# Designs tried in a protein design run: designed miniproteins, single chains, continued (4). Part 10

Each design is a single chain, and the fold is of that chain. pLDDT is the mean over its residues in the fold that is shown.

## One batch from the design tools (miniprotein)

Design m12316
Fold by ESMFold2-Fast:
Structure m12316 (fold): chain A 80 residues (1-80)
Amino acid sequence: SVSGLQMLRQEIRSVGDQAAELLPVDVDEAVELVESMIDRDIGQEAARRARDLVARDGEEGVRRAQEVIRQATDEIIDRL
């Protein structure tokens, strides 16, 4: 049913949005949310890239890491 897939897409988007919003406040907790995403391969790779960006580039790195999280969220949804 279409309704089940719509609910799943919304849940994935909510997790991605929460992780991106949390990233400037708590990097470790934001990264754990990304690692816990339903597609573990995409989630773990995005989490690794986000940590690296924040560690190297400070505030600019946080902004870029938020884009990585959003792109990973979209990729997981597109693969459903």
Scores: mean pLDDT 85

Design m12317
Fold by ESMFold2-Fast:
Structure m12317 (fold): chain A 139 residues (1-139)
Amino acid sequence: KVEELIEKLKSKDPKVRVEAIEEIANMSREDRLKAGPALVEALKDKDPEVRISAVRALGRIGDREYIPHLKEALKDPDPEVRVAAARALVHIATWEDLPVLAEMAKDPDPEVRRVVELGIAFLAAIHGPEFAVRFDKAL
């Protein structure tokens, strides 16, 4: 049951919390949505591996309602958490999210910037030259 996995997110052992998030991420879409609020709280977890797992799980759910929470994860002190947040946001993002992508392009970590560059290239291929013009204005 997803409720049992949500309870495991309260474990003192960060490995148990990571395993619970990964198991939630492999459940049905309905169960993943039920775990949404708990996964959002896990973005504030003390352990960076737990935060990375929560970001990845929210990215797999793919709902646009999580964009503000994933955007906050771009400010995480751990660059691996920011890379995971960048990948999740690029997966969910549309041309309306260009200001978020522009902020990611300014990240001090070169891997975060690389994920953004690849995501922008992908969106530009879908939306044509107007996307590149809008992105340039957002920078």
Scores: mean pLDDT 79

Design m12318
Fold by ESMFold2-Fast:
Structure m12318 (fold): chain A 61 residues (1-61)
Amino acid sequence: ATYRLTLDKPVDIPDTRNLRRLSPTEVELTVPDDVADLAVAIFQKELREEFGAEVLSVERL
């Protein structure tokens, strides 16, 4: 599954095989469907812990 996440502030996140930065405040996350909820939750936790950023919206593409 692919998700678009909107962040409350700009974050300099490097692109990886599962993560594409679309803008300073928008990223696209690609994860397996069976673990999608868990993967999104982990990503939100990492954003808060490492960058102090909050996710404002999550859209499934």
Scores: mean pLDDT 77

Design m12319
Fold by ESMFold2-Fast:
Structure m12319 (fold): chain A 105 residues (1-105)
Amino acid sequence: GLDELAEYARKLAEELGLDFRVNASAYPGAEKLTDEGLKKAREAIEEVLRELAANRQPGRTVTREVKAISKETGKEYVVRVTASVDPRTGEVTLNIAVLPPEALA
């Protein structure tokens, strides 16, 4: 679930030496993703954090979106992973949001 994704992100950020916080949220009914959905979300988290770690310009934002299926509903959702560097502190904030596809218009 979201807690697994947040924990994965924290461990990876620690390995990359990032001063780091993570926020994770899901649309109601999207809290539990399939194993394949969780795998794709973890890959997106890794790609975003590694790309940002390679160039930590103050104020930089890196975003990736992947499609994931809810284990509960079978409906497709979008996992949006956004990492940003605070221009003042250099702290990296990662936002993980599981959203219905219509929320991305």
Scores: mean pLDDT 83

Design m12320
Fold by ESMFold2-Fast:
Structure m12320 (fold): chain A 60 residues (1-60)
Amino acid sequence: LLSVKGVGPELAELLRAAGYHSEEELAAADLARLLTVPGIDQATVEAIAAHLRERHGRPR
């Protein structure tokens, strides 16, 4: 399940609508692709990337 500091329920729904249903899917994805999702900016992508590095320890 998506549980990222700074990510509210509305942003989590945007990620699911784009096909990202879990942190594992985000960790495996090209994070630059998140910028194509309406409502997601560079700061949000950086926050997600930082969270994934802390949780999964494997930057993509």
Scores: mean pLDDT 67

Design m12321
Fold by ESMFold2-Fast:
Structure m12321 (fold): chain A 60 residues (1-60)
Amino acid sequence: MSPEARELLLREIELTMEAMLHIVKALYSEDPKEKEEHRRKADEALAEANALDRERQALL
């Protein structure tokens, strides 16, 4: 694997972990506004991770 592809993979993993943390926070939030905000942040992190996955695939 190229150094560039490896770096993209690591960032993808980090974003996925961040998204999972936001999903957990949304599940345990009692405030509808906080729940919505964490869901939005999780969706944004997953979208970014998917974009990095596509970029990494282009390097293979």
Scores: mean pLDDT 83

Design m12322
Fold by ESMFold2-Fast:
Formats: C-alpha cells, sequence, structure tokens
Structure m12322 (fold): chain A 90 residues (1-90)
C-alpha cells in the first residue's frame, strides 16, 4: 500500500541515520497495523524527517508540500515528495 511504502521508506531512513530502536519500533508497529490511521507520533517523526531534509538541501517549497501532504493524510503525495527529498539529500 501507499501507507506501507511511506513507512518502509521512513524505517529505512531511520535505520541509515542511526535512530533509536524505540523510534524504529514505533514505525514497525505502524507498518504492522495498516488498517489503522497513522499514529500521531509517526506523523511527527515524518515531519521531523522533512525538517532535517529541508535543513540539509534547502528545498523549502518541496519540504512544505511534503509536510502538508503528511498532515492531511495524503499518503500518495507524501510518498512522492519524500522520495524526491531523499533523492536530493543523497
Amino acid sequence: SVRELVLNELLSVADEKGYSEEVKEQIREAIANPELPLPEPVKELLLELVRAYEKAIGKRELAERAREAIRNGDLRAAVEYLMELRRAAA
């Protein structure tokens, strides 16, 4: 699913950046429960990731579009923006 793609991408980035096991477990729990809305802590973590990319690459408008998609639950748009941010950060 689109939700699962976003969360797997977040988990990969969290692992690459050395995030704590507690953070990674919250993401895994969200992946394991696809029928439920994204938990607020996972949304907050996604927004934190967008902020980190914005600081690293300086693409403010792209970062803002990603934040809006995450806040609005538009997971398809969020996937596209997050993938673009990740590519730009690499």
Scores: mean pLDDT 75

Design m12323
Fold by ESMFold2-Fast:
Structure m12323 (fold): chain A 113 residues (1-113)
Amino acid sequence: SNMEKLQKEIEKNQQQIKELQEKVEGLKSLGELVKKNPKYYDKFKELLDKAEELLKQAQEYTQRAQDLLDSGPVKLEDAEKELSKANELIKEAEKAISEGMKVGAIGYAEISE
């Protein structure tokens, strides 16, 4: 059913958000290595902070989608709209994490020479 498909998409989003939050926590641990290069550390921290905020918003929209789905089939279109917003925020968070990882790697390599 359409409700079962949307439930699986919500569950997929919840797992993806959790995995991305764990990646951000891993990047925080690497922050001490990049902190010795202020030029790259500031940008690395900005990208991490952006990713954390985007993931928090994605979690809120995913929860709204679940709440609407739990209210029954009349709210299915509204639930899909909230989930679509969560999906865009997840993509933006993935981009911020990817850029953060790249900046962190460059900053660390520069101070290792």
Scores: mean pLDDT 86

Design m12324
Fold by ESMFold2-Fast:
Structure m12324 (fold): chain A 74 residues (1-74)
Amino acid sequence: KVVELLKKAIEAIKAGNYDEAIQLLRDAIREAVETLPPEKAAEVVSLLRQAIDAIKAGNYDEAIELLKKAIEVV
């Protein structure tokens, strides 16, 4: 489920739907905390928080790269 939310967030960023992307990432953080082992959850949450900050700063390519890294960790 986390990977599906992250893929949808990447698509939202590419479409210019940044508010939708941020909401999907918040949902992904919640799902990661609930479903992943603690060490993986901590790493994924860190990457997703950095991605949200990148989106808010207008650094969309950085956000996409952070989300791709998070998918590899899950």
Scores: mean pLDDT 86

Design m12325
Fold by ESMFold2-Fast:
Structure m12325 (fold): chain A 96 residues (1-96)
Amino acid sequence: SAMEEAEKEAAEELERRKREIEERAKQTSDLANQDVAKGQAELDALNAEASETARWARELAERGSEKLREAAEKVNQEIERAVLQAQAALSRAQRA
């Protein structure tokens, strides 16, 4: 149905944004090992992107079904995990 197709497209877009944030988190971790100050600046930008994606996921959840809300929550949890890994990498680099 048209509604099922719209929910599928929304879920695919959430996955796309998640992949972008996960890749940026990896780049931030690598940067932190080379330049701690630049790593901190990139982590701050990554946190801003994660917050924007969470806001968009909330908007999708308001328009969609319970299933779409659950998908958005899962994506946000995976984004949070990636950001926390980047934060841990920066903390390790600061101690080195």
Scores: mean pLDDT 83

Design m12326
Fold by ESMFold2-Fast:
Structure m12326 (fold): chain A 89 residues (1-89)
Amino acid sequence: NSVDYAVHAIDRGARIVDSLGQTDSGQGMRNTLRQQGLTPPDNPIPYIDALSQLPDQARRLIVQATKYGLQGNVDRAQRLVRQAIQIAS
């Protein structure tokens, strides 16, 4: 299920963002999952493994969301997360 892999990739990206000091961006990405009715996993699979199961467009969107999250751009990270979920659906 592409949506499940997208959720794992997004949650791992959010955890990377949070661990590097961008807590608001990481929380914003995870809150976007919850707002879409999706549950962040307790133990998501590795980021690269989750990304490898996704179509190219969804992979690019999640990687871009993580990059903007690392830059502290909460709004852009959240928008890209929403787009990735729609593509994976």
Scores: mean pLDDT 88

Design m12327
Fold by ESMFold2-Fast:
Parts: sequence; structure tokens; C-alpha cells
Structure m12327 (fold): chain A 106 residues (1-106)
Amino acid sequence: SVPGSASVSGRHGNVRYELRVEVDPETGVRTVTSTVYDEETGITTKETITIREAPDGRYTLLGIELETIDEKTKKKTVKKLTPNVTAASSEELEALAQKALDELKS
């Protein structure tokens, strides 16, 4: 771990999950990574959201990445979006990020 990072891990049945938050101390950019591993399928899915928070309380959604890896075959697929859109609240930011992630999963 580096200064400005935190992580939470858990399990539900065959699914292992980890949520990691990292803040770049030079830029103030926050990276949120959600990792889900399904033990039954052997598939790891990583969702990475990159956010800049402004002093006025507004957020910019800088990037979204969806990485899927088959741990048995080592086949890896990566999809990215750089929306660069502004949200006025954390709730609006979450809604925009979820819509973009759903688009990458389509």
C-alpha cells in the first residue's frame, strides 16, 4: 500500500471481491478498482474508475476500464472509455460511471 490507498476484501459463495481506492498525491486523481473473481468459472473481472475531485465539490469522470481475464487460459480482454464528463454530486458521478460500465459490458 502507498499513502492515500485503502482496500476492502470479501467473499460470497464462489465469488471473491476486492474494492481498492488509490489517490495520486501529486494530481489528486482518485482511482477506484473493483475486482471480482468467480472460483467456479475462473474468470476475474476488474472495473477501474478514474476520478478527479475539484475543490468546489464537482467531480470529473476521467476514465473507465473493464478488464476480463480467464485465469485458466490466460485470455485477457480490456475495454476503455474516457468520458471526461463532469458530475455535480457523488450520486450523479456513480450513475454516470455505472452507465459507462454497462456500455462496456454490452
Scores: mean pLDDT 82

Design m12328
Fold by ESMFold2-Fast:
Structure m12328 (fold): chain A 78 residues (1-78)
Amino acid sequence: TAEAKEKLEAFKKFLEKLVEWLEKNKDNLTPEEIEKIMKGTLKEAEEFLKTMPKELQPEFQAAVDEYKKKVEEILKEV
């Protein structure tokens, strides 16, 4: 539905903003704190994915995978 696509787009923007915030604040965060934020977000995303229409699940999963990759890159710098 259009509503489901709108929620997916909002979630993508949330992940992008979270990555941007982590990048800007990485010098004030421990690697352990960053990892905890990542794991918490991934757990919530996994639960949300299960409620998503099957047609949107691949796009949702791709957004989650991109988020994980970007946070792992930040973790290599701290």
Scores: mean pLDDT 82

Design m12329
Fold by ESMFold2-Fast:
Structure m12329 (fold): chain A 80 residues (1-80)
Amino acid sequence: MALLEKAKELREQAERLEEQATILYLRGLGYSRQASKNPSDRKSLLEKSKEYFSQARELERQAEELRRQAEALEREYERL
């Protein structure tokens, strides 16, 4: 089994999660900006912004874990 091939797959999965996290951050930022312009709805808009930021952070955490797994496989290959 090619450890490097598995490492590449994990890095590609991490990259996809990072792209999804970026989209969620942009949405969260959009709601945060709307909250600044709309004092009456500020609390609800900020709460929605926080939800998107929380989801983005979780995806970033998952991506980091996948990158760590890829690095571990690359190190195992170097020991062969």
Scores: mean pLDDT 85

Design m12330
Fold by ESMFold2-Fast:
Order: sequence, then C-alpha cells, then structure tokens
Structure m12330 (fold): chain A 74 residues (1-74)
Amino acid sequence: GTADPERLEAEQMIALLRMWHGVAKLLPDKEKGEKIREVTDRAIEEMERAVEEGDYERARRIYEEAVEEIKKLL
C-alpha cells in the first residue's frame, strides 16, 4: 500500500477543510462565509505544502489553528 497512516490523516484533515469551504458558501452571513473561505483556502495550501515535505506535525498544527479560527467565526 502507498498510504502512510500520518499522510492519510493529513489528507483527511484537508478534505474536512474543503467541506467547510463548501459549507461557507451556504451560510446566510456572507461576511462570515468569506472569512471561513479565506481561512480554509490558506490552511489547505499550507497543509498541502507540509504534506509534500513529509511534515505531518506541521500539517496537524495548521489544521488545529484553522479549526480554532473557524470556531471564532461561528
């Protein structure tokens, strides 16, 4: 198999942020939706770079920070 468990976890976290990006389009508050989309877009880009470098600890930290920012917007 080609899936490292740590890589699979990071890819799942990226997928969850992509789901939040999609959900943000459906929010009645457009300003909150745009901020969530900005947070998710940045976090996804940074996490994809961390995954390419094999730095799964950095990917996890980026994810945790993005989730906290989204919580503050909700």
Scores: mean pLDDT 84

Design m12331
Fold by ESMFold2-Fast:
Structure m12331 (fold): chain A 73 residues (1-73)
Amino acid sequence: SGRAAAIKRLTFESLEAELAKFGLTGRIDNSDPAHRAAVKALQEALEFPGPVDGVFDDALERFLLGLAVEGEP
């Protein structure tokens, strides 16, 4: 726990750099098994409140953007 709080302090550009650490570079393809594995690792690391299924969808994207923006005090 705490990963979400750390990401909330990053800009969108920094968030993209953080995604790259999990092998997610710019374009995420849910039909690519490597991308699905990386997304699942990201969901686990950030304690995503939805299903940890390795699918990068609008809900996960809004969660990650929310960490960067909506989490500001």
Scores: mean pLDDT 63

Design m12332
Fold by ESMFold2-Fast:
Structure m12332 (fold): chain A 99 residues (1-99)
Amino acid sequence: DQVKAAIELNLAIERLRYSFGLLQKKYPEEKEKIEELLDQMLKIVRDQSLSTDQAIAQLQKIQDELIELLKKIGASQLEIDSVKSEIDRLIAAFEKFRA
């Protein structure tokens, strides 16, 4: 159901925005970089010219970049796992939406 897939994608986006907002509050020196990574992921999700496989590959690269940033700034493993989980939810919802 495309309507259900669209709702699930929008919920995944809002969950991701909230999680990134918490990271920006905890790590204000990296606020701009964290916002850039979020904006890049949302642009990929909106880009209808990308195949599903191309979009997922690009989202996974941004996920890896964010995880490396969080490790560098001393984020806890719990925070890293939480953010990874929200990005994984976004990818899963996006894949269902594109199906």
Scores: mean pLDDT 89

Design m12333
Fold by ESMFold2-Fast:
Structure m12333 (fold): chain A 107 residues (1-107)
Amino acid sequence: MRLSPDQRRRIRSMIRRARQQLQQAQQMIQQGSDPSTVQQQLQRARRIARDARRFARDVDPTIARIFGQVVRNVSQAQQHVQQGDYQSAQQHIQDAINGLDSALNII
């Protein structure tokens, strides 16, 4: 289903905010930030992605599914951060960013 201009602007805004939070989490890992700070940053990204999924669910099922995949990838990144596996965490963060970029290309 084709999104209205207002729905597209809202979804794009949510994607940009989630992407920014995920990029900040990657930078925090590279800078050696403590795991709790990285977890807090990933939790902010996950909340935005969940809100975006909820909004998209009633307007575009394909975009809602992509946000669902983003939420799952962020949750996996959080588990790897908790385990001290920053390489796997960074991979899942990148997969989440790629999912957001895919959503932008569809909208």
Scores: mean pLDDT 88

Design m12334
Fold by ESMFold2-Fast:
Structure m12334 (fold): chain A 104 residues (1-104)
Amino acid sequence: AKPLTPFEKAGAAYASILNLASLLGFEDINQEIVEKYPVLKTAEEAEEAARELARKLLEALRKAGTPEEVIKLVEELIEAFLNDSSSEKINEIAKKLVEARKKA
């Protein structure tokens, strides 16, 4: 595949974190972030939106009393998205997150 631009990489990370937040039940955080960042024009704006979303998601998980093991895996998955990690690495972390959530 053709290498992604910095804007495409940041946008993909942002979209992945939005999907993760929705799957974890925090669609209200997604709504807040989308309203604050309705149009992303630069890689810097997309990265800022992604990082603010990540911060608020992790804060919400801690406030909800989510087990630390689950929070750590969410942090690892977010960092993998932000660093444009391989699909194999992302899938490995995602599988661990599913297992940890079933145990909790």
Scores: mean pLDDT 83

Design m12335
Fold by ESMFold2-Fast:
Structure m12335 (fold): chain A 68 residues (1-68)
Amino acid sequence: MTEEQIQELRDLADRMVRIGRELGVPPEQAVEAVRRNVGAILDSLGVPQSEKEELLKEIEEEVERKLR
């Protein structure tokens, strides 16, 4: 994946969390939704499992930091 594609996934995760908060979704459920949706996108793109796990971890940590 390119750095631009990775940044777009991070921006998508951030938008999902903001929309979830606006809709009254609990932070824990918002993080879970991000994990599932970003993971599904990575699977659809055929990203290798090792790269997928590293990228998901980075995105989850970023989202969790913003929720604290």
Scores: mean pLDDT 78

Design m12336
Fold by ESMFold2-Fast:
Structure m12336 (fold): chain A 101 residues (1-101)
Amino acid sequence: MVPILSVEEIEELREQVPGFSREELLETARLLIESLDNFLKTYGSELSPGLLAEAESIRAGLELLLRQAEAGQLSDEEFKRRLTALLENAGAFLRKFEAQK
């Protein structure tokens, strides 16, 4: 079972993305989806409607990114750029969640 990633772990992944292989990019995107699914199972009922919508948007972005990558529609450079943006969004989401307490 995939653990829920911390803000610090997401920031570390973001910094590593420029050096990732195609396999590492795919595995990181899958890890983020599983981490977000586990977060929503644990904390989904505690989220404001705005935070829930933000989490669902990030998840949809990751799913689309994986589909396009597996279909051969993304260069490694494009995959890295879009994954970095989704990691930034995920980190910002977790910071907002922690701040609402």
Scores: mean pLDDT 84

Design m12337
Fold by ESMFold2-Fast:
Structure m12337 (fold): chain A 69 residues (1-69)
Amino acid sequence: MSPEERMELARRMVEAGSKAAMSVEGVTKVKAVAHLDGDRVEVEVEVEATPESKEKAEKAAKEGIEKAR
């Protein structure tokens, strides 16, 4: 994977995860960070939400990231 392809994948995954999390009611803030480890792209998402919405938002973010990969 080229550096350009890796950056594009990272951007796509961050966007998908953030958008999915923000679509959940009760979410007030989302932070998504991409980590580039060689040819691997990992995305971490931190969600600020009501306790009831936090689990749902985290799940939505993970599903969004997986679909973008």
Scores: mean pLDDT 78

Design m12338
Fold by ESMFold2-Fast:
Structure m12338 (fold): chain A 90 residues (1-90)
Amino acid sequence: SLEDIIKLSEEILEIRLEAYENNDFLGGLKKIKELIKKYLSKEVADKILELIEEYEPKIKEAYKESLEKALEVMKELLDKIQKLIDEEIS
């Protein structure tokens, strides 16, 4: 449902903010992957998980430069995830 998708997006945002506070981006991504698997159909989940796997090394690289840069890469990933979700629900 749309409400489940909104909840998923909100929970991802919360995990991102927790990653900022705790400096644990890899743990944050692991939690996001579990939420994707839980709330989305296998077809949509698999597409998003592939995107996350592509972004994990980019986030790790950005984190070496600054926490702020890692958050920018996370936001880019979240925007792409939302676009994929929107395309499946439309």
Scores: mean pLDDT 78

Design m12339
Fold by ESMFold2-Fast:
Structure m12339 (fold): chain A 69 residues (1-69)
Amino acid sequence: MEEKKEEALQTGLDEGERAYQRGEDVSVAGDRGYQAARDKGLELGLPEEEAEKVGNEAATKFLQKHPPA
């Protein structure tokens, strides 16, 4: 279970970072990270609530790395 959460989290962080590098707004990039982590979690068989938590964690960690100016 923890390995699945870690994989989903990393997927979200990677997607957020790619969006940010493309010049998307930080909040939009964070949302993309949330969506990618949640969807990956569901694909890996995490319950909906756990997938949502991983999505929120990915968005939170992404925004912490890229705080508003």
Scores: mean pLDDT 81

Design m12340
Fold by ESMFold2-Fast:
Structure m12340 (fold): chain A 83 residues (1-83)
Amino acid sequence: EPAERELSYSEEASEVEKKIIEALKNKDMETLRKIVQELVDQGPALAVDLLRDLFEKGDISVEDAILLSGIMEEIARERAAAA
């Protein structure tokens, strides 16, 4: 697969991380929800891993991590209820 060793693929993940950080700084809950919703739609494990990575890097605070986890859980429950 062409993406198997492509560094540019990592750039896309970094862009998503930057968007989350920016939305958190702006207190833009709607944008945060949309971003998390897209991540959960692609895979809930992906959303969890990205959150963990951001927290471990110190890019987000404990409060931000709790907020994002709450949004992710809400979206996951909403999707389960809609099924």
Scores: mean pLDDT 71

Design m12341
Fold by ESMFold2-Fast:
Structure m12341 (fold): chain A 88 residues (1-88)
Amino acid sequence: MDISDIFQKAIKEAGLSLDEVEEIIARLVEAQENGLSEEEIEKVVEELKKKFKLSEENVELLRILLEAASKSPSPEEFEKRLEELLKK
């Protein structure tokens, strides 16, 4: 529950304007629990891009979110990595 709330907040703060964020949150939780490779992240990004008709900017933000989630064993580490990646 707590990690899903953090991902929902991150999606909104990143400026992703989506009618359906539930599936993206589920994918972020999966990435955080299992640790996705770069190839697996790209597959998820392409799937979500086609399903939600994401702009190139939103695709890049989603890639950043998935990379942060995949490398973070905890919600606290996810927030730290996301802040570092978005600060550029």
Scores: mean pLDDT 72

Design m12342
Fold by ESMFold2-Fast:
Structure m12342 (fold): chain A 79 residues (1-79)
Amino acid sequence: MELSDEELKVLEALRIAGRPLTVDELAETLGMSKEEVERIVDRLVARGLVEKIEGDKPLYRITEEGEKALDEQIKKRNA
């Protein structure tokens, strides 16, 4: 699976946090606009790499598939 730099940053932020994050928290952490984060997380959810938890403030969680994809991309960059 190929991940863009933006998708990698979102997955890394979710893994480092170790908890579900809102779009607002991701935008602040990554220095991205909320609109940019929403586009990225929607793509990651469509690919099964992130799970959306519905509510008044939706939360986003990295999936096991997302963690595996992130590890493979990090290994590809560093090895």
Scores: mean pLDDT 80

Design m12343
Fold by ESMFold2-Fast:
Structure m12343 (fold): chain A 100 residues (1-100)
Amino acid sequence: SLDEQRAALAAAIAALDAAIAALRTETDPGKVLELLRQVAALLREVAALTGDPVFEDMAAAVERRIAAIERDGLTPADRERLVAFLEGVRAYLRSRLAAL
């Protein structure tokens, strides 16, 4: 339903806000990884509710970032680049929510 799409987009935006904040403040990469996994799961839920494959592509991109962090860790430069990426994802979700 349209209300379910609004709720899912709002939840995904809130999770993105939490992940962006954690990338700026949280020293424990494990907590950042937990939030990124929540973002990926919510993006897949948005994809299922909307039928828009862009959200599946976004979820896959977040999952690739998770795999890279698990393998290589998180440098300050990696944190900045990941914030920029997640801000782009969030901007798209905000645009889609505003259009509902």
Scores: mean pLDDT 90

Design m12344
Fold by ESMFold2-Fast:
Structure m12344 (fold): chain A 76 residues (1-76)
Amino acid sequence: ASPEDIARLVGLILRVMGLLLDPNATREEIEEALRELARALEELGATEAARRIRELAEQGRYEEALREGVRALAAL
């Protein structure tokens, strides 16, 4: 992944984290942000991480989905 790809992923991770820390954030907003993160990871070849994030998000396991995103970023 290029430095530009890494910067974009960091931005998406920070967005998800911000929503999880916001008491006014809706479930729909969190799930949309996680879908964007999964899609960005999939485009960079992290297909298994993207699948895992989607599965965890469907189960309402948002913090675990975020941790998978951070782990995938660290492996790039």
Scores: mean pLDDT 89

Design m12345
Fold by ESMFold2-Fast:
Structure m12345 (fold): chain A 113 residues (1-113)
Amino acid sequence: MSGRIEELKEVYENFLKAADELISLADPETQKKIRELVEKAKQIFEEILKALENNDTDRLKKLYEQFKKIMDEIKKIVDELIAKHPDDRRLQGAANRVKGELDELKKLLDGMV
């Protein structure tokens, strides 16, 4: 169990690093939106870790549904950025890294729920 929680934490840290890179490349309005969603994700993720450590399956399922909604909102913003900046290779690379890390988080959490 501990090894899976460690892997989840590593993927989440990779997501935060990818999000920070994307934020640095985005316009101020988009930066604000992504930062707000990342802060909400941090709060829910800490609660997910506690639910996992306590084997609280009902709480974990509820928190994961909330986390999925935040991930979906981030993906929507990321897809809109990719569409608006088709020639910005740096932004496209950062955006695709965020999407990749979100997909890995979903895959790991689906295996734990």
Scores: mean pLDDT 86

Design m12346
Fold by ESMFold2-Fast:
Structure m12346 (fold): chain A 105 residues (1-105)
Amino acid sequence: SSALEALRDTLLATLRAKLSQASLDEAIAIMDIVIEVLERYFGDDLEVQIGLGMLRIAVGINKLLGEVDVELILRAVENALDAAVRYDPERALRALQELLARLSA
């Protein structure tokens, strides 16, 4: 669906813009929202849970470095989103809509 692709691209662009200007604490808060929403929608899916595990590791690396590695975080987010889209595109669309609403506020 072109709508699903457009929402995915919009979410990633929104995250890039927010993370590039965020403090470490703000970046962690943003990623906690992403993880919470995806876990709620895809807690039953192994591949999405693996993607979320990798995202948690990326956040942990940022905490260890004491700085926001935007590209590391975005690669982990893209992997989790792509797993979600492959498994259930309709559920992924709902998750992307909620994420964009919460992160665009």
Scores: mean pLDDT 88

Design m12347
Fold by ESMFold2-Fast:
Structure m12347 (fold): chain A 107 residues (1-107)
Amino acid sequence: SEAFLRASRAAQERYDELLKEGWPEEVARIVAYLTAAVEAAKEGDDIGALFYLNLAVQEARRAFGPEVAEKVEELGRKALISAKNGNDEEAEKYLQEAIDLVREAAA
């Protein structure tokens, strides 16, 4: 329950930060959900991690279509596996690749 609350706060804080920086709302939502998914995975909350990854993929499908959604899912899954295994550098790399993909799709 604490892990889920921390992930939820991370999502909200990241979303608010990105909106303040002028990011499009749909991009900010996807990035916030991916951030929450990775944080949940680091805490060992597999259910919370998959829940937030699924929200990110659904938002990406609505905003940018199925091709972008499939790539977000692939990169997100890689980030979650790396995070769960304690490989924070690899998790951050895959998370950043997903963020860059979504930003490019919104350009």
Scores: mean pLDDT 88

Design m12348
Fold by ESMFold2-Fast:
Structure m12348 (fold): chain A 108 residues (1-108)
Amino acid sequence: SSMEEERKLENKMELMKGVVEGLFLIERGVILAERASELKFEIRSAEDAEAVRAQLPPRDQQLLAQLDRLRDDFMKRLDEAKKEKDMEKMEEVMEEANRAVLELRRQA
């Protein structure tokens, strides 16, 4: 039925949103882990990661803030594409998000 097909499409789009959010969370974690190593910190918990973030130079704090803003922007664009049920738009936004993370990684 069209209702079941719509539900399957919405589920797929929701999963795609989760993948993009996960991509940004992983990259944030990698940046924090590298900076922790430079500061001679051991990250044993999420609380340790946030403590390291607080001790980072302004440049690195700005980089993490930029990553968080990019995540929020891409998640908003994915929400809009999901509301329109535009799978092609979802795929385009996912590709752009992957490229943005790779570019930010080169700056880190």
Scores: mean pLDDT 82

